# Designs tried in a protein design run: designed miniproteins, single chains, continued (2). Part 11

Each design is a single chain, and the fold is of that chain. pLDDT is the mean over its residues in the fold that is shown.

## One batch from the design tools (miniprotein)

Design m4376
Fold by ESMFold2-Fast:
Structure m4376 (fold): chain A 56 residues (1-56)
Amino acid sequence: MSEAIKRELEKLDFKDIDKETAERVLRLHFEQRKTPEEIAEELGLSKEEVEKILKA
């Protein structure tokens, strides 16, 4: 991949997670104070995917 494409992949919208799912993860963590494991279980994602969204 080119350097420009790598930069876009660092954004939540352009990674492996769609914008709506990323927004739900952030809302559950910051508003409802849920753990990455609880969010992963609720949304059917892996804990690693949830942590990637929260780390970005």
Scores: mean pLDDT 66

Design m4377
Fold by ESMFold2-Fast:
Structure m4377 (fold): chain A 73 residues (1-73)
Amino acid sequence: SEEEEKLEKLKKELLEAEEELGLAEIERGVAKVVLSRDPNDEEAKKLLEKAKKEIEELEKKVAELKKELEKLE
């Protein structure tokens, strides 16, 4: 059914978003470690900014996908 297809698609999108979130959290961690050793590392500052933005966007996406799944289940 259309509902079953939507459910499977949302589950796949959620898994992919959670995987991307995990990778962004690793990038944030790496940037924080580098900055703890060299607070003036401009490349690490850029990586931290990028990772924080990606995490914020992915957390919103994960929350929305979970909300949509709850409506269908």
Scores: mean pLDDT 87

Design m4378
Fold by ESMFold2-Fast:
Structure m4378 (fold): chain A 94 residues (1-94)
Amino acid sequence: KEEKAEELLQEGAKLFNEGKYEEAIKKFDEAIALAPDSVLTPQAYLLKGEAYFKLGDYEKAIESYEKSLELAKKLKDEVTEVKAKENLEKIKKK
């Protein structure tokens, strides 16, 4: 279950790096759905937000970053928390 969620995140990250942002989002959504309480879920929302940002969907990017930040704080994932905050500040300048 957790292992499969990590695999889906890796597949999504690969698609993101290939510029396939919509396909990447689908993989991140699958990872979140499979293991919603996972320690990987804040990162999944962060990457989903980054993909929406690349697509120009700033509303969905903000929503995803806010969810990432909320969950990262809850799980004390300081790395993901900092990245989510930085991405939210970046959108405010657009």
Scores: mean pLDDT 84

Design m4379
Fold by ESMFold2-Fast:
Structure m4379 (fold): chain A 58 residues (1-58)
Amino acid sequence: SELEKKAEELKKKLKELMEEILKAKKEGDEKKYEELNEEGEKLGKELQALLDKLEEEK
């Protein structure tokens, strides 16, 4: 399903962003850490909305 594929892509991208966030934190780049964290939260909300819609459809 297109929605399921989209959710999987978002989940993978979110996980990659989380890894990049950890790297930025280790390097002490607080500004980049915050920016990446905001991006991850945005992506996480998109994923949650998509998953919620999939649950209602099933």
Scores: mean pLDDT 80

Design m4380
Fold by ESMFold2-Fast:
Structure m4380 (fold): chain A 81 residues (1-81)
Amino acid sequence: KVEEVLRLLARLYRLRVENKGKTTPEIEELAKRIEELLTPELEEELKPLFEELLEKLKKKMTPDRKSIYDAFREIAEALEK
Protein backbone atom coordinates (compact mmCIF):
# COMPACT_ATOMS: atom_id res chain seq x y z
CA LYS A 1 0.00 0.00 0.00
CA VAL A 2 2.87 2.38 0.82
CA GLU A 3 4.51 1.55 -2.53
CA GLU A 4 1.21 2.14 -4.32
CA VAL A 5 0.91 5.67 -2.87
CA LEU A 6 4.52 6.44 -3.84
CA ARG A 7 3.93 5.14 -7.39
CA LEU A 8 0.83 7.32 -7.72
CA LEU A 9 2.83 10.34 -6.47
CA ALA A 10 5.56 9.58 -9.01
CA ARG A 11 2.91 9.42 -11.76
CA LEU A 12 1.36 12.68 -10.54
CA TYR A 13 4.63 14.59 -10.77
CA ARG A 14 5.54 12.95 -14.09
CA LEU A 15 2.23 14.23 -15.50
CA ARG A 16 2.91 17.71 -14.07
CA VAL A 17 6.30 17.72 -15.83
CA GLU A 18 4.66 16.67 -19.11
CA ASN A 19 2.08 19.45 -18.73
CA LYS A 20 4.59 22.15 -17.65
CA GLY A 21 3.18 22.21 -14.12
CA LYS A 22 -0.35 22.88 -15.38
CA THR A 23 -3.15 21.12 -13.49
CA THR A 24 -5.30 18.91 -15.76
CA PRO A 25 -8.42 16.85 -14.89
CA GLU A 26 -6.25 13.70 -14.99
CA ILE A 27 -3.82 15.21 -12.47
CA GLU A 28 -6.72 16.29 -10.20
CA GLU A 29 -8.25 12.78 -10.33
CA LEU A 30 -4.89 11.21 -9.50
CA ALA A 31 -4.33 13.62 -6.58
CA LYS A 32 -7.78 12.76 -5.21
CA ARG A 33 -7.00 9.03 -5.36
CA ILE A 34 -3.77 9.66 -3.43
CA GLU A 35 -5.70 11.61 -0.77
CA GLU A 36 -8.18 8.71 -0.42
CA LEU A 37 -5.36 6.18 0.06
CA LEU A 38 -3.39 8.37 2.47
CA THR A 39 -4.65 7.32 5.92
CA PRO A 40 -3.26 8.86 9.16
CA GLU A 41 -1.44 5.58 9.89
CA LEU A 42 0.15 5.58 6.43
CA GLU A 43 1.10 9.25 6.81
CA GLU A 44 2.97 8.47 10.04
CA GLU A 45 4.81 5.59 8.35
CA LEU A 46 5.75 7.78 5.36
CA LYS A 47 6.42 10.95 7.38
CA PRO A 48 10.26 10.70 7.50
CA LEU A 49 10.36 10.05 3.74
CA PHE A 50 7.85 12.82 2.98
CA GLU A 51 9.46 15.40 5.29
CA GLU A 52 12.60 15.59 3.14
CA LEU A 53 10.62 15.31 -0.11
CA LEU A 54 7.95 17.84 0.95
CA GLU A 55 10.57 20.40 2.00
CA LYS A 56 12.14 20.22 -1.46
CA LEU A 57 8.71 20.35 -3.13
CA LYS A 58 7.64 23.38 -1.05
CA LYS A 59 10.74 25.29 -2.12
CA LYS A 60 10.14 24.54 -5.82
CA MET A 61 6.38 24.17 -6.33
CA THR A 62 6.47 26.91 -8.94
CA PRO A 63 5.31 25.41 -12.30
CA ASP A 64 8.94 25.20 -13.35
CA ARG A 65 9.45 22.01 -15.32
CA LYS A 66 12.88 21.28 -13.87
CA SER A 67 11.85 21.47 -10.19
CA ILE A 68 8.81 19.24 -10.78
CA TYR A 69 11.01 16.75 -12.66
CA ASP A 70 13.41 16.71 -9.70
CA ALA A 71 10.45 15.97 -7.38
CA PHE A 72 9.36 13.09 -9.65
CA ARG A 73 12.88 11.68 -9.66
CA GLU A 74 13.12 11.87 -5.85
CA ILE A 75 9.79 10.03 -5.47
CA ALA A 76 10.88 7.40 -8.01
CA GLU A 77 14.14 6.91 -6.08
CA ALA A 78 12.14 6.50 -2.86
CA LEU A 79 10.52 3.41 -4.43
CA GLU A 80 13.93 1.68 -4.69
CA LYS A 81 15.02 -0.89 -2.10
Scores: mean pLDDT 60

Design m4381
Fold by ESMFold2-Fast:
Structure m4381 (fold): chain A 71 residues (1-71)
Amino acid sequence: SAELEALIREAQRAIGEFQRAYQAGDLEAMREALERLIEILREALEASEDEELKELLEKVIKDAEEVLSTL
């Protein structure tokens, strides 16, 4: 769907922002990028009807939240 495609592009941007922040050692920017990524992934989870995709999204959200908790 167009909504899921847009959310995937937004998630890719957030991942890129996190990678740049990590390289710069900017903990605040890393936190902001992860928080944005988690929000996008939760929207994708709500928009998805694919059970395999939902399982993957839930796992990625959990992993991202664990990383965020260390920052």
Scores: mean pLDDT 86

Design m4382
Fold by ESMFold2-Fast:
Structure m4382 (fold): chain A 64 residues (1-64)
Amino acid sequence: KKREIEKLLKEGLELGVQVVAYAVDATVAKRLGDEEKAEEYRKKLEEKQKELEEVMEKLEELRK
């Protein structure tokens, strides 16, 4: 359990960093009027948010 929790925490941190990075990139692109890049980063943000949610669910299961 403890080893699995540590692994999931590391994965969660990596995904969290990616979520923040894509959120910033999407916001910057939108403000610059780059609609294509804004949409691309928004989609990547949604993908990484879903992956992060899955990691959080697994952590909650292991905490039980």
Scores: mean pLDDT 81

Design m4383
Fold by ESMFold2-Fast:
Parts: C-alpha cells; structure tokens; sequence
Structure m4383 (fold): chain A 89 residues (1-89)
C-alpha cells in the first residue's frame, strides 16, 4: 500500500529531522519537500529495488529512532541519500 508506505516514510523523516540540531528549519522543510518528490518518482517508476531498499531503510530507521542518538550519521540517513540518488537517475 503506497499510502501506508508514504506515511511511514514521512513519519520517520520528520522524527529524524526533529532530532537533528545541525539543520535550519528552512533546510528541514527543503529536505521534506525534495523527499516527497523523490518518493513520488520512485513509485511512478515502479522500481522494485528502490521500494525494497525503502522498506529496509524504514525498518532500520524505526528501530534507530528509539535507540540511536545520531540519526543523520545512521543507516537511515545513508539509506535516504541512496534513495534520493536513485530517484534523480
């Protein structure tokens, strides 16, 4: 369900951004906007590898949100960067 996956993606991203103190509010909004577009591109292309990677990143990020103090240096941060690069292709 694309809707449920999108909600999970946005919830994780918002929580990770809320924990980050290095980004300005404007930069956080830019990340949210570009991430929405990246997600749309991945779904439009119906790329099973990108969707599978997204699911794995979300599972890891959901666990890190509760236990890990550095979300942007984490697997979740690196996974989101990988998804953005794949969407840009």
Amino acid sequence: DDEALFERYMAVLKRLLALDSSLTPEQKESVLESSKKDFETILENNDPEAIELLKKVLEAAENEDENHPDPLASLAGRGMLALRKKAAE
Scores: mean pLDDT 65

Design m4384
Fold by ESMFold2-Fast:
Structure m4384 (fold): chain A 68 residues (1-68)
Amino acid sequence: MSEEEKIEKAKRSLENLLKAKEEGNEVAVQVGMHEYGLSEEEMEELLKLYKEGKKDEAARKLLSHVKE
């Protein structure tokens, strides 16, 4: 998977997490957090960046949490 494909997928994951959280879909929130190894605090910080229009930066930071 190319870097651009990874970033696009990460942006979509962040958008899905944001929507799931706003809708109260705890299952989708938990699945997304588990997939990227995020704590609740880390997820909130990334979603905050995403909402501020720094979507690429948020996506790259999300990917930095994936170690192997």
Scores: mean pLDDT 76

Design m4385
Fold by ESMFold2-Fast:
Structure m4385 (fold): chain A 60 residues (1-60)
Amino acid sequence: MDSEELRKERIKLLEDAIEKAKNDPKLVEIAKEAKEMVEAGVPTEEVKEEVDKKMEELEK
């Protein structure tokens, strides 16, 4: 897959993650924020950094 197709795959996976995490509001908000960033054209690496940061805060 090229970069465009990979990004679209990421969006699809994030949408699936939101549906699966429906019982975990914090996970839903993280996934929604990541999806918004990807849709806004933010590079995948930056989206990953933001998600990792929020996931680390969530684990505490």
Scores: mean pLDDT 73

Design m4386
Fold by ESMFold2-Fast:
Structure m4386 (fold): chain A 64 residues (1-64)
Amino acid sequence: EVKDLRAAGELVIRLVEEGKSPAEAIEEAAKKFGIPKVAAASAAAFLLRQQGRLEEARAVLDAV
């Protein structure tokens, strides 16, 4: 569970960096790991906050 949440959050960030919208990235990661979209978005936002990327964390949470 914890490993899947982290991997989903990392995938969301990667997909956004590859040019997908936050909403598309969240949907793809949630579907791949079989978790709710809010869980994938929250995991990505947590990782972004740890990196000091607060505006991107907010954008990811707003997209879910």
Scores: mean pLDDT 83

Design m4387
Fold by ESMFold2-Fast:
Structure m4387 (fold): chain A 73 residues (1-73)
Amino acid sequence: SSIELLKKLNLEYAKAVKEMQTKLSKEERDEAVRKARPYIFLATKYALEGNSEKAEAYLKKAIDILNEAIKKA
């Protein structure tokens, strides 16, 4: 279900944040978070509105931004 997918994405987001803490400098982490922040805001907004599809899409976008930063480290 879309709810189960959203739960998995939240775990993937948490994992990406943890990997950034181990692999990136503070400045690189702050920049990655700054870039991801608008998508986290939108994911949260749509989750609260019950729109799981849009919440999932924006959370995936945020995770992609964090993972791209990790790959460059």
Scores: mean pLDDT 84

Design m4388
Fold by ESMFold2-Fast:
Structure m4388 (fold): chain A 73 residues (1-73)
Amino acid sequence: MSARELLEQAKEAAAAGDYDKAIELAEQAYRLAVEEGDRRTAAEALGLLGLAYRKQGNEEKAKEYIEKAVALL
């Protein structure tokens, strides 16, 4: 399974409102994207982590992940 496939599954989980699953899949996508050297997918995974944490009301983690995503771009 590729980092991009995991990211697409994370996006589907987020669209369904399952933010716990979206976070788990996005963390896996980020880790694999870093291993593959896929900076774009890594940044997108961090962005999705920021969105998911914001939706759960965890503003501190949301901010950290968004700042990290911007730093990769």
Scores: mean pLDDT 86

Design m4389
Fold by ESMFold2-Fast:
Structure m4389 (fold): chain A 57 residues (1-57)
Amino acid sequence: MSAEEALRKAQGALQAGRALKNEEAIRLGEQAVEYAKQGDAEKAEELVRRAGELLGA
């Protein structure tokens, strides 16, 4: 995954967390955005996946 794609997915996860008012998903999404901005697409993707699991479970 590119850093740009990771940032898009991280922003999506953050927005979904906010819409569902899931505090843990919001925190994971915020961290994913920060890692994506730093160019760490791998860490961003891991956090996006974890946020998605919380929102999808």
Scores: mean pLDDT 80

Design m4390
Fold by ESMFold2-Fast:
Structure m4390 (fold): chain A 55 residues (1-55)
Amino acid sequence: VAVDYLVREGGLSREQAERAVAMVRAGASPAEIARELGISVETARNIKRAIEVLG
């Protein structure tokens, strides 16, 4: 569910969305997610929150 949301609403590729979900489940910080995906820390924070809410 979270992967499809991030692709459609977050503008991420499926590969980026899958990596973001894996990183959040591994306990990655917003800064680590931002660096890995090439996005802002603010965007990474919003993505992390969305993944945590959606499961």
Scores: mean pLDDT 76

Design m4392
Fold by ESMFold2-Fast:
Structure m4392 (fold): chain A 65 residues (1-65)
Amino acid sequence: SLEDRIKELEKKVEENPDDIRARLQLAGLYMEAGEPEKAIEQLEKVLELKPDNAQARQMIARLRS
């Protein structure tokens, strides 16, 4: 289920906070679940780790428009 996929990615992010791919995947699932604020938090963490991440920047821009 969507909820199970979110829980697995939340666990993965807790175990490896620097996993940009896991954070981007989690943000996408939060968007699918209708949780845009949680998605933005994950994307902001990606940009803290890698400010030039085009995917995270683009996703935040879309969520805030």
Scores: mean pLDDT 87

Design m4393
Fold by ESMFold2-Fast:
Structure m4393 (fold): chain A 69 residues (1-69)
Amino acid sequence: MLSEEVQKLLMEAAKAFNEGKYDEAVELLKRAIELEPSPPLYLFLARVYKKMGKEEEAKKWIEKAKELS
């Protein structure tokens, strides 16, 4: 169960992502990960990087998610 603070950051990151504000989504997700590292947050961050065309960054976060699983 994610903390209320992490849930808030995740909702804000999802909103930023849907609005095309990818840099903002990255910042919010990194903050959430700092508070509570979890595979779903790493996978969401990878998805944001993929949308930005940063394939190598996306790959790194997918590998980190596997290490936590």
Scores: mean pLDDT 83

Design m4394
Fold by ESMFold2-Fast:
Structure m4394 (fold): chain A 84 residues (1-84)
Amino acid sequence: MELKEKADQLEKEADEARQRGDYVRATELYVQASKLYKEAKDYDKAIEFLRRAIEAARQANDQGRVLTLERMLKEIEEEKKELE
């Protein structure tokens, strides 16, 4: 599916940014991938990518972003529970 293919491309770009030490960009790209998986209702991958975004934000020393992303993670986890 094109939506998930776009998310895979974002993962590759995020991994490349992280390897370059561009943790700010890596965080943003992982967040975008997470949102695409959430839109595809693939909550497990949305959660996985949001966790990767949180780790990248920690590497960027952006505590405000980490806190925001942790809140987004809780929201996605709650949405997944509603489907159970």
Scores: mean pLDDT 84

Design m4395
Fold by ESMFold2-Fast:
Structure m4395 (fold): chain A 60 residues (1-60)
Amino acid sequence: MAEEELEKLRKHMEENIKRYEEILKAQNTPGAEEKVKLLKEIRDVMLATQKRLLEAEAAK
């Protein structure tokens, strides 16, 4: 259960980051690469945190 939810979250976040990158490029936004890199780092931290939360929820 938790693993399936985590996988869906990861996929959703990856798609959103790609979409955001496309928008930044379309807007010719300076620092687009830096923003995308930071979002990927935040994603990794959030996924690690979400795993802990799901484990805590399963344990009650």
Scores: mean pLDDT 77

Design m4397
Fold by ESMFold2-Fast:
Structure m4397 (fold): chain A 82 residues (1-82)
Amino acid sequence: SEEELREEIDVALLTMQLAISRLKLKNAKTKEEIEEVLKDMERILQQARDLAARSTSPRVRADAEQIIKEAEELIKEAKKKL
């Protein structure tokens, strides 16, 4: 369906954004840079939660839940560096 295709695109985009945020966190040297990554991660987490809540596709829901888990772990890591 068109809805499932759009949701699969959303998963791919969130996965890419998560990977970018992970690399930014690894390379962050200042509190300001860490805080910017944290804001990006909180946005990714919210978007993944919204996707998991609205999707009727078990596969999309599972992928979104995995993104939620990884985003929460990275947020915890970022907060430890502040």
Scores: mean pLDDT 89

Design m4398
Fold by ESMFold2-Fast:
Structure m4398 (fold): chain A 67 residues (1-67)
Amino acid sequence: SGEERAELLERKGVRHVILTGRPPTFEEVVEMAVEAGLSREEAEEIVRKAKSPEEALRLAGEYLLSQ
């Protein structure tokens, strides 16, 4: 479901910060979104619209919840 995929994306973002001690890059958000079930094209479009990687994660999560 979209809710399960959005939760997976949130978990990936949290895990990234725990493991690296830094926020993800735009490229890393694309990979997380693809792993959460978005196509690469959809992930890249969402990330392109975002002003920050944190906004990109939020927008990708919202998109997943809308499905």
Scores: mean pLDDT 86

Design m4399
Fold by ESMFold2-Fast:
Structure m4399 (fold): chain A 86 residues (1-86)
Amino acid sequence: MESEITDEELLVAAAAHYTGSVDEAARILGLSRSTVRRYLDKLEALGLIVRDPETGRYRLTKKGLELIRSRPDVQAAFAAAVAAAR
């Protein structure tokens, strides 16, 4: 069975895609860099994100984008976190 993904892990996926950076995702979400890296490792193993080996930037896969699109609650929470971090 596919592992259940938490709202916090989905927020990390969205933040990593938006920023491309572990440090910026951690800043926006108020999480530690170690927590963000742990979630990114899980998300990459599930095929929801990929890391560009040349730039080190993270992005959502098609599967990850479809999952985020199915979660308007996660999208709203991420938008609020981005607004609060500016």
Scores: mean pLDDT 80

Design m4400
Fold by ESMFold2-Fast:
Structure m4400 (fold): chain A 70 residues (1-70)
Amino acid sequence: SLEEELRQAALELTKLKARMIALETEIEILSKKDSPEAKKRREELEEELERLRKEIEEIEKKVKELEKKV
């Protein structure tokens, strides 16, 4: 059902947003470190965060479209 699809999409969105917060927190902690290893890890996490934000945007669009149908 559309209601079930909406519920599943909303749950997935919540999980992705939690992962985003975790990545942002780790990046913030790494930003306080001045080592080459910390800089490289921060750059890798920032790239992962950018990919995750795009995934969140796609699922938010799906949730919005499903809400129009429910």
Scores: mean pLDDT 84

Design m4401
Fold by ESMFold2-Fast:
Structure m4401 (fold): chain A 62 residues (1-62)
Amino acid sequence: SKEEEIERLRKEALERIKAGEDPAQVFTRLATKLKELGFSDEEIVEAVRRVAEEAGLPVTRP
């Protein structure tokens, strides 16, 4: 399902960041993959935000 796909990609991104990959590159690839799979911009932003928060990275809010 779409929910299983986004959760899998989100977990993969988190593990890549934990393994020492550049978070900016990981987030760019995650967003691109989700966009190609037909996810909305809102769903993409939420997925990236969740990965950043779980990775202990600063989440900038207005």
Scores: mean pLDDT 79

Design m4402
Fold by ESMFold2-Fast:
Structure m4402 (fold): chain A 70 residues (1-70)
Amino acid sequence: SARAEAEALLAETRERLEKAESEEEVEEIYDEARRRLLALMPRLSYIEQFVATSELVDMYVERLLELRKR
């Protein structure tokens, strides 16, 4: 299902972001994940779209702030 695909994408992205050591790498990972998630959007409900987008943005912001603090 599209939801399972979105959940798998988010899990993959979380792992990639955790291993990212630079802001540039974080931006590249986020841009790729965002493009892939956008391709799934027509197949997701509004709630699923909101949850997936929110989770992706939260992961991105958290990792970016961690790298900027160090």
Scores: mean pLDDT 87

Design m4403
Fold by ESMFold2-Fast:
Structure m4403 (fold): chain A 75 residues (1-75)
Amino acid sequence: LGEEALELVAEAVNVAKLFEDQVTATLTLAGVTVALKAGDYEAGAEIAEKGAEKLKEEEAAELLRRAAELLREAA
């Protein structure tokens, strides 16, 4: 679940076209990675949800929302 969630966040970085969305997705990837290394799946889910809210591109936002869902299931 944690590995799947990180893969989805990494995909969001790759599909984001807008510079602002690329920055948001990249910071979200870093934050989720740190949370998972700490074993804090709940914090990881919250970070992914906040990232999704900031994204303008629907495809990237959907990937972050799915990552957050998987992390909540793992918590």
Scores: mean pLDDT 85

Design m4404
Fold by ESMFold2-Fast:
Structure m4404 (fold): chain A 55 residues (1-55)
Amino acid sequence: GPSMEQELEALQREAVRAYLAGDYERAAALVRKLHELQGKPELGERGAAAVLAQK
């Protein structure tokens, strides 16, 4: 499968894409998966929308 770096980038792109498409449930799930892999609990607690608003 993809490296961790490639998986994180793919999840970020998919999350942003879902958010822009109005699929907020999918976007939130992808953001949760992304920050789980990053070991960043603060990102999950701050909300998926805040993460998706950043590049």
Scores: mean pLDDT 69

Design m4405
Fold by ESMFold2-Fast:
Structure m4405 (fold): chain A 70 residues (1-70)
Amino acid sequence: DLEKEIAEAMARIYAGIAKLLASQKKYDEAIESYEKALKLLEENGVENEELREEIEKNIEKAKKEKEKAE
């Protein structure tokens, strides 16, 4: 299960990068980093519902904030 552990760790790193980018109002880059995190979880069959839901909520939040900033 090493591959799944590495994939989850990498997804957490991408989510962390995305949070930092969102804090700088770089919403496009933040969304891209969150989407990379989701892809890693999906491609490696990582069933972490809490992490997936957190990332999805943060993508939606970033999209809404981007619309307000335009």
Scores: mean pLDDT 84

Design m4406
Fold by ESMFold2-Fast:
Structure m4406 (fold): chain A 63 residues (1-63)
Amino acid sequence: MYEITALKDYEAKRPDELSLKKGEKVFVKDPVEIDDKWIRALLTSDGVIKKVPKEYVEIKKVT
């Protein structure tokens, strides 16, 4: 699985986007870069697929 850490605050502008606060950590499965700006991943807590802006997050493999 993977850990997404928010580097900056981000407010979701669309329903498929995830809102983040700086320092927030989210565990995800199957993160994929869909373009130069977005990463799509399955949230382990909610079982939903969301996307986050690449420049706002750090992703680390944790297992």
Scores: mean pLDDT 82

Design m4407
Fold by ESMFold2-Fast:
Structure m4407 (fold): chain A 58 residues (1-58)
Amino acid sequence: SKEELIKRINELFEKAKDLPKEKQLEVTYLLNQAYTAIEKGDIEKARELLEQAEKVLE
């Protein structure tokens, strides 16, 4: 659902604040692209971008 994806984006933004600046910028870029994908109705692309952001956090 769209609301669950937005919640996940917000949670990842919070986690990214504790990362080194370079990784923080990478995660922020991916999450902004995920927001754009959700607005365009491309839920599959949004999920892929969120998975990429989560891998950066590891």
Scores: mean pLDDT 84

Design m4408
Fold by ESMFold2-Fast:
Structure m4408 (fold): chain A 80 residues (1-80)
Amino acid sequence: SADQQAQQLLAQAQQLKDPRKILQIADQLMDLAERTGSLNAAKYAKQAAMKALQLSEDKELILEAIGQVLRAMGLILDLE
């Protein structure tokens, strides 16, 4: 199910310390949420992007992570 895929992706993101890799998973969670309408996938995308933001020291990564958080928040509002 989409929720099971979302949980697996979130678990992967939780094990990672590299903000670039975490953002790749956040993007996969957003793609899953957009294709399936999974509210959980959108919420997990926000959680992954927020973790990447906390770990980011590079201006480019910080801006990308902020963008992903805002994108996920927008989709959560659309799905609720």
Scores: mean pLDDT 90

Design m4409
Fold by ESMFold2-Fast:
Structure m4409 (fold): chain A 80 residues (1-80)
Amino acid sequence: KPSREEIERESEAAMLIIEASVILLAAREGSELSKEAQEKARKLAEEAIRLAVEAERDPERAEELLEKARELVRKAKEAL
């Protein structure tokens, strides 16, 4: 059975993937956003998803990857 820490890490990664996916949808839907803002938000959100997925596969680097993914999600929200 996975440890409490492993469950928390996987949950955090899953939540970041969901949040970044919502940002991607908002960037595609956002007719009121500049093209530059849409592209910036999309790029940041896609990178965040990639890092969160990598964190689930690499427990040794999970903390670093999830921290970076959180920063990218924050920046993507700021771009919207």
Scores: mean pLDDT 79

Design m4410
Fold by ESMFold2-Fast:
Structure m4410 (fold): chain A 62 residues (1-62)
Amino acid sequence: APSRAELLRRAYELMTKEKDVERATRLLVEAGFSEEEARRLAELFVTDPEAATRAAVAALLA
């Protein structure tokens, strides 16, 4: 099984390079985020990658 860090890396690439919110959301859920948090974060990365990066760092540090 992929590590949490590998899942987060792949989700980030899907969001930033492919703009695939649905696949990124699935990987974020596997990484331990709730469905609501994962979907919100994936959508934010597509629309505002800087704000999404700040939100992801805040979530990882909490």
Scores: mean pLDDT 74

Design m4411
Fold by ESMFold2-Fast:
Structure m4411 (fold): chain A 60 residues (1-60)
Amino acid sequence: MEEEIDREVEFALYEIKIAVALISGDKETAIRLAEEAIQKFKDDPEAVAIANEWLEKARA
């Protein structure tokens, strides 16, 4: 069994947290979570692209 959380699962949890913050009207939290996701997954271009889409939604 892996000792680390699957990166896909960890990223999915970030997406859920960002979506919940946006639905709740907490744009500041959504922005911070999206930026944190970009930083944590900076070695994964696909994850960074998705996190940037969330960041744009939060700023809109």
Scores: mean pLDDT 79

Design m4412
Fold by ESMFold2-Fast:
Structure m4412 (fold): chain A 64 residues (1-64)
Amino acid sequence: TDAALREVLAEVRKALDAASQGNIEEAEKHIERAAQILVDAGIITPEQAERFKEEALRLAKEVA
C-alpha cells in the first residue's frame, strides 16, 4: 500500500551509506530523490520537500 515509502527508505539508506563514506555529493542526490518521491506520492508539498532536503543534508554533513 505504501510502495512510495519503501522507495524513500531505500534512497535514505543509500544517502546514509554515502554520508558515512564522506561522499556528501552522492548523499545529496539520494536525499533529492527521496524528497521527489514524497512529493510525487502526495505525502508532502514541494515547500516541505525543500525543508526536508535542507535538514537531511545538514544531518548527513554531521555524520560525515
Scores: mean pLDDT 82

Design m4413
Fold by ESMFold2-Fast:
Structure m4413 (fold): chain A 98 residues (1-98)
Amino acid sequence: MKELPTFMTPEHERVVRRIDELSRDPAQADRAAAVSAAFGDGFVLAVELRQQGLSPEEIRRQMEQRVKELERQGVPPEVIEAFRLGFLSGLEVLERAG
C-alpha cells in the first residue's frame, strides 16, 4: 500500500520536531535530511518485515541487527536513533491499522 496513516506516533512527532528545528538553520540541512531519510528507512523496513509475516519479536531482532550494522558503518548516533524511532513508529501504526 502506498498510503500512510494520517496519525503520528510519539516517536514520529519527536523526529518531526527535530527535523523542524534543524531545518531552520541552513548549515544543518544535510543533518536534517539524514535524520528524515533514516526515519523513513526504518518505517519502511518495519512495514516490509510485518508484511512478510514475521512475529513482533523477530521484527525487533531484525531491527537490532540493522542498528549494529549501521554502528559498524560509522553512521552518526542521531541518525541511527531516527532509524530506530521510524522502525518503532511503523510497528505501532501497523498494530493499530491491522
Scores: mean pLDDT 75

Design m4414
Fold by ESMFold2-Fast:
Structure m4414 (fold): chain A 53 residues (1-53)
Amino acid sequence: SIMDKVEEAEKLLRSQGITPTVDDGELIEKLLTEEKKSVEEAVKEVKERIEKR
């Protein structure tokens, strides 16, 4: 399910030393559902946004 994929992406972020926020989780869900990205691509996009602070 989409919730399982969001949790998987959040666990991948945590393994990289990033604590995902609620906004990060919502962005992951949008990337998976609206933009049809994979879990790996969603994690990559969220990491890039955090790094570009």
Scores: mean pLDDT 81

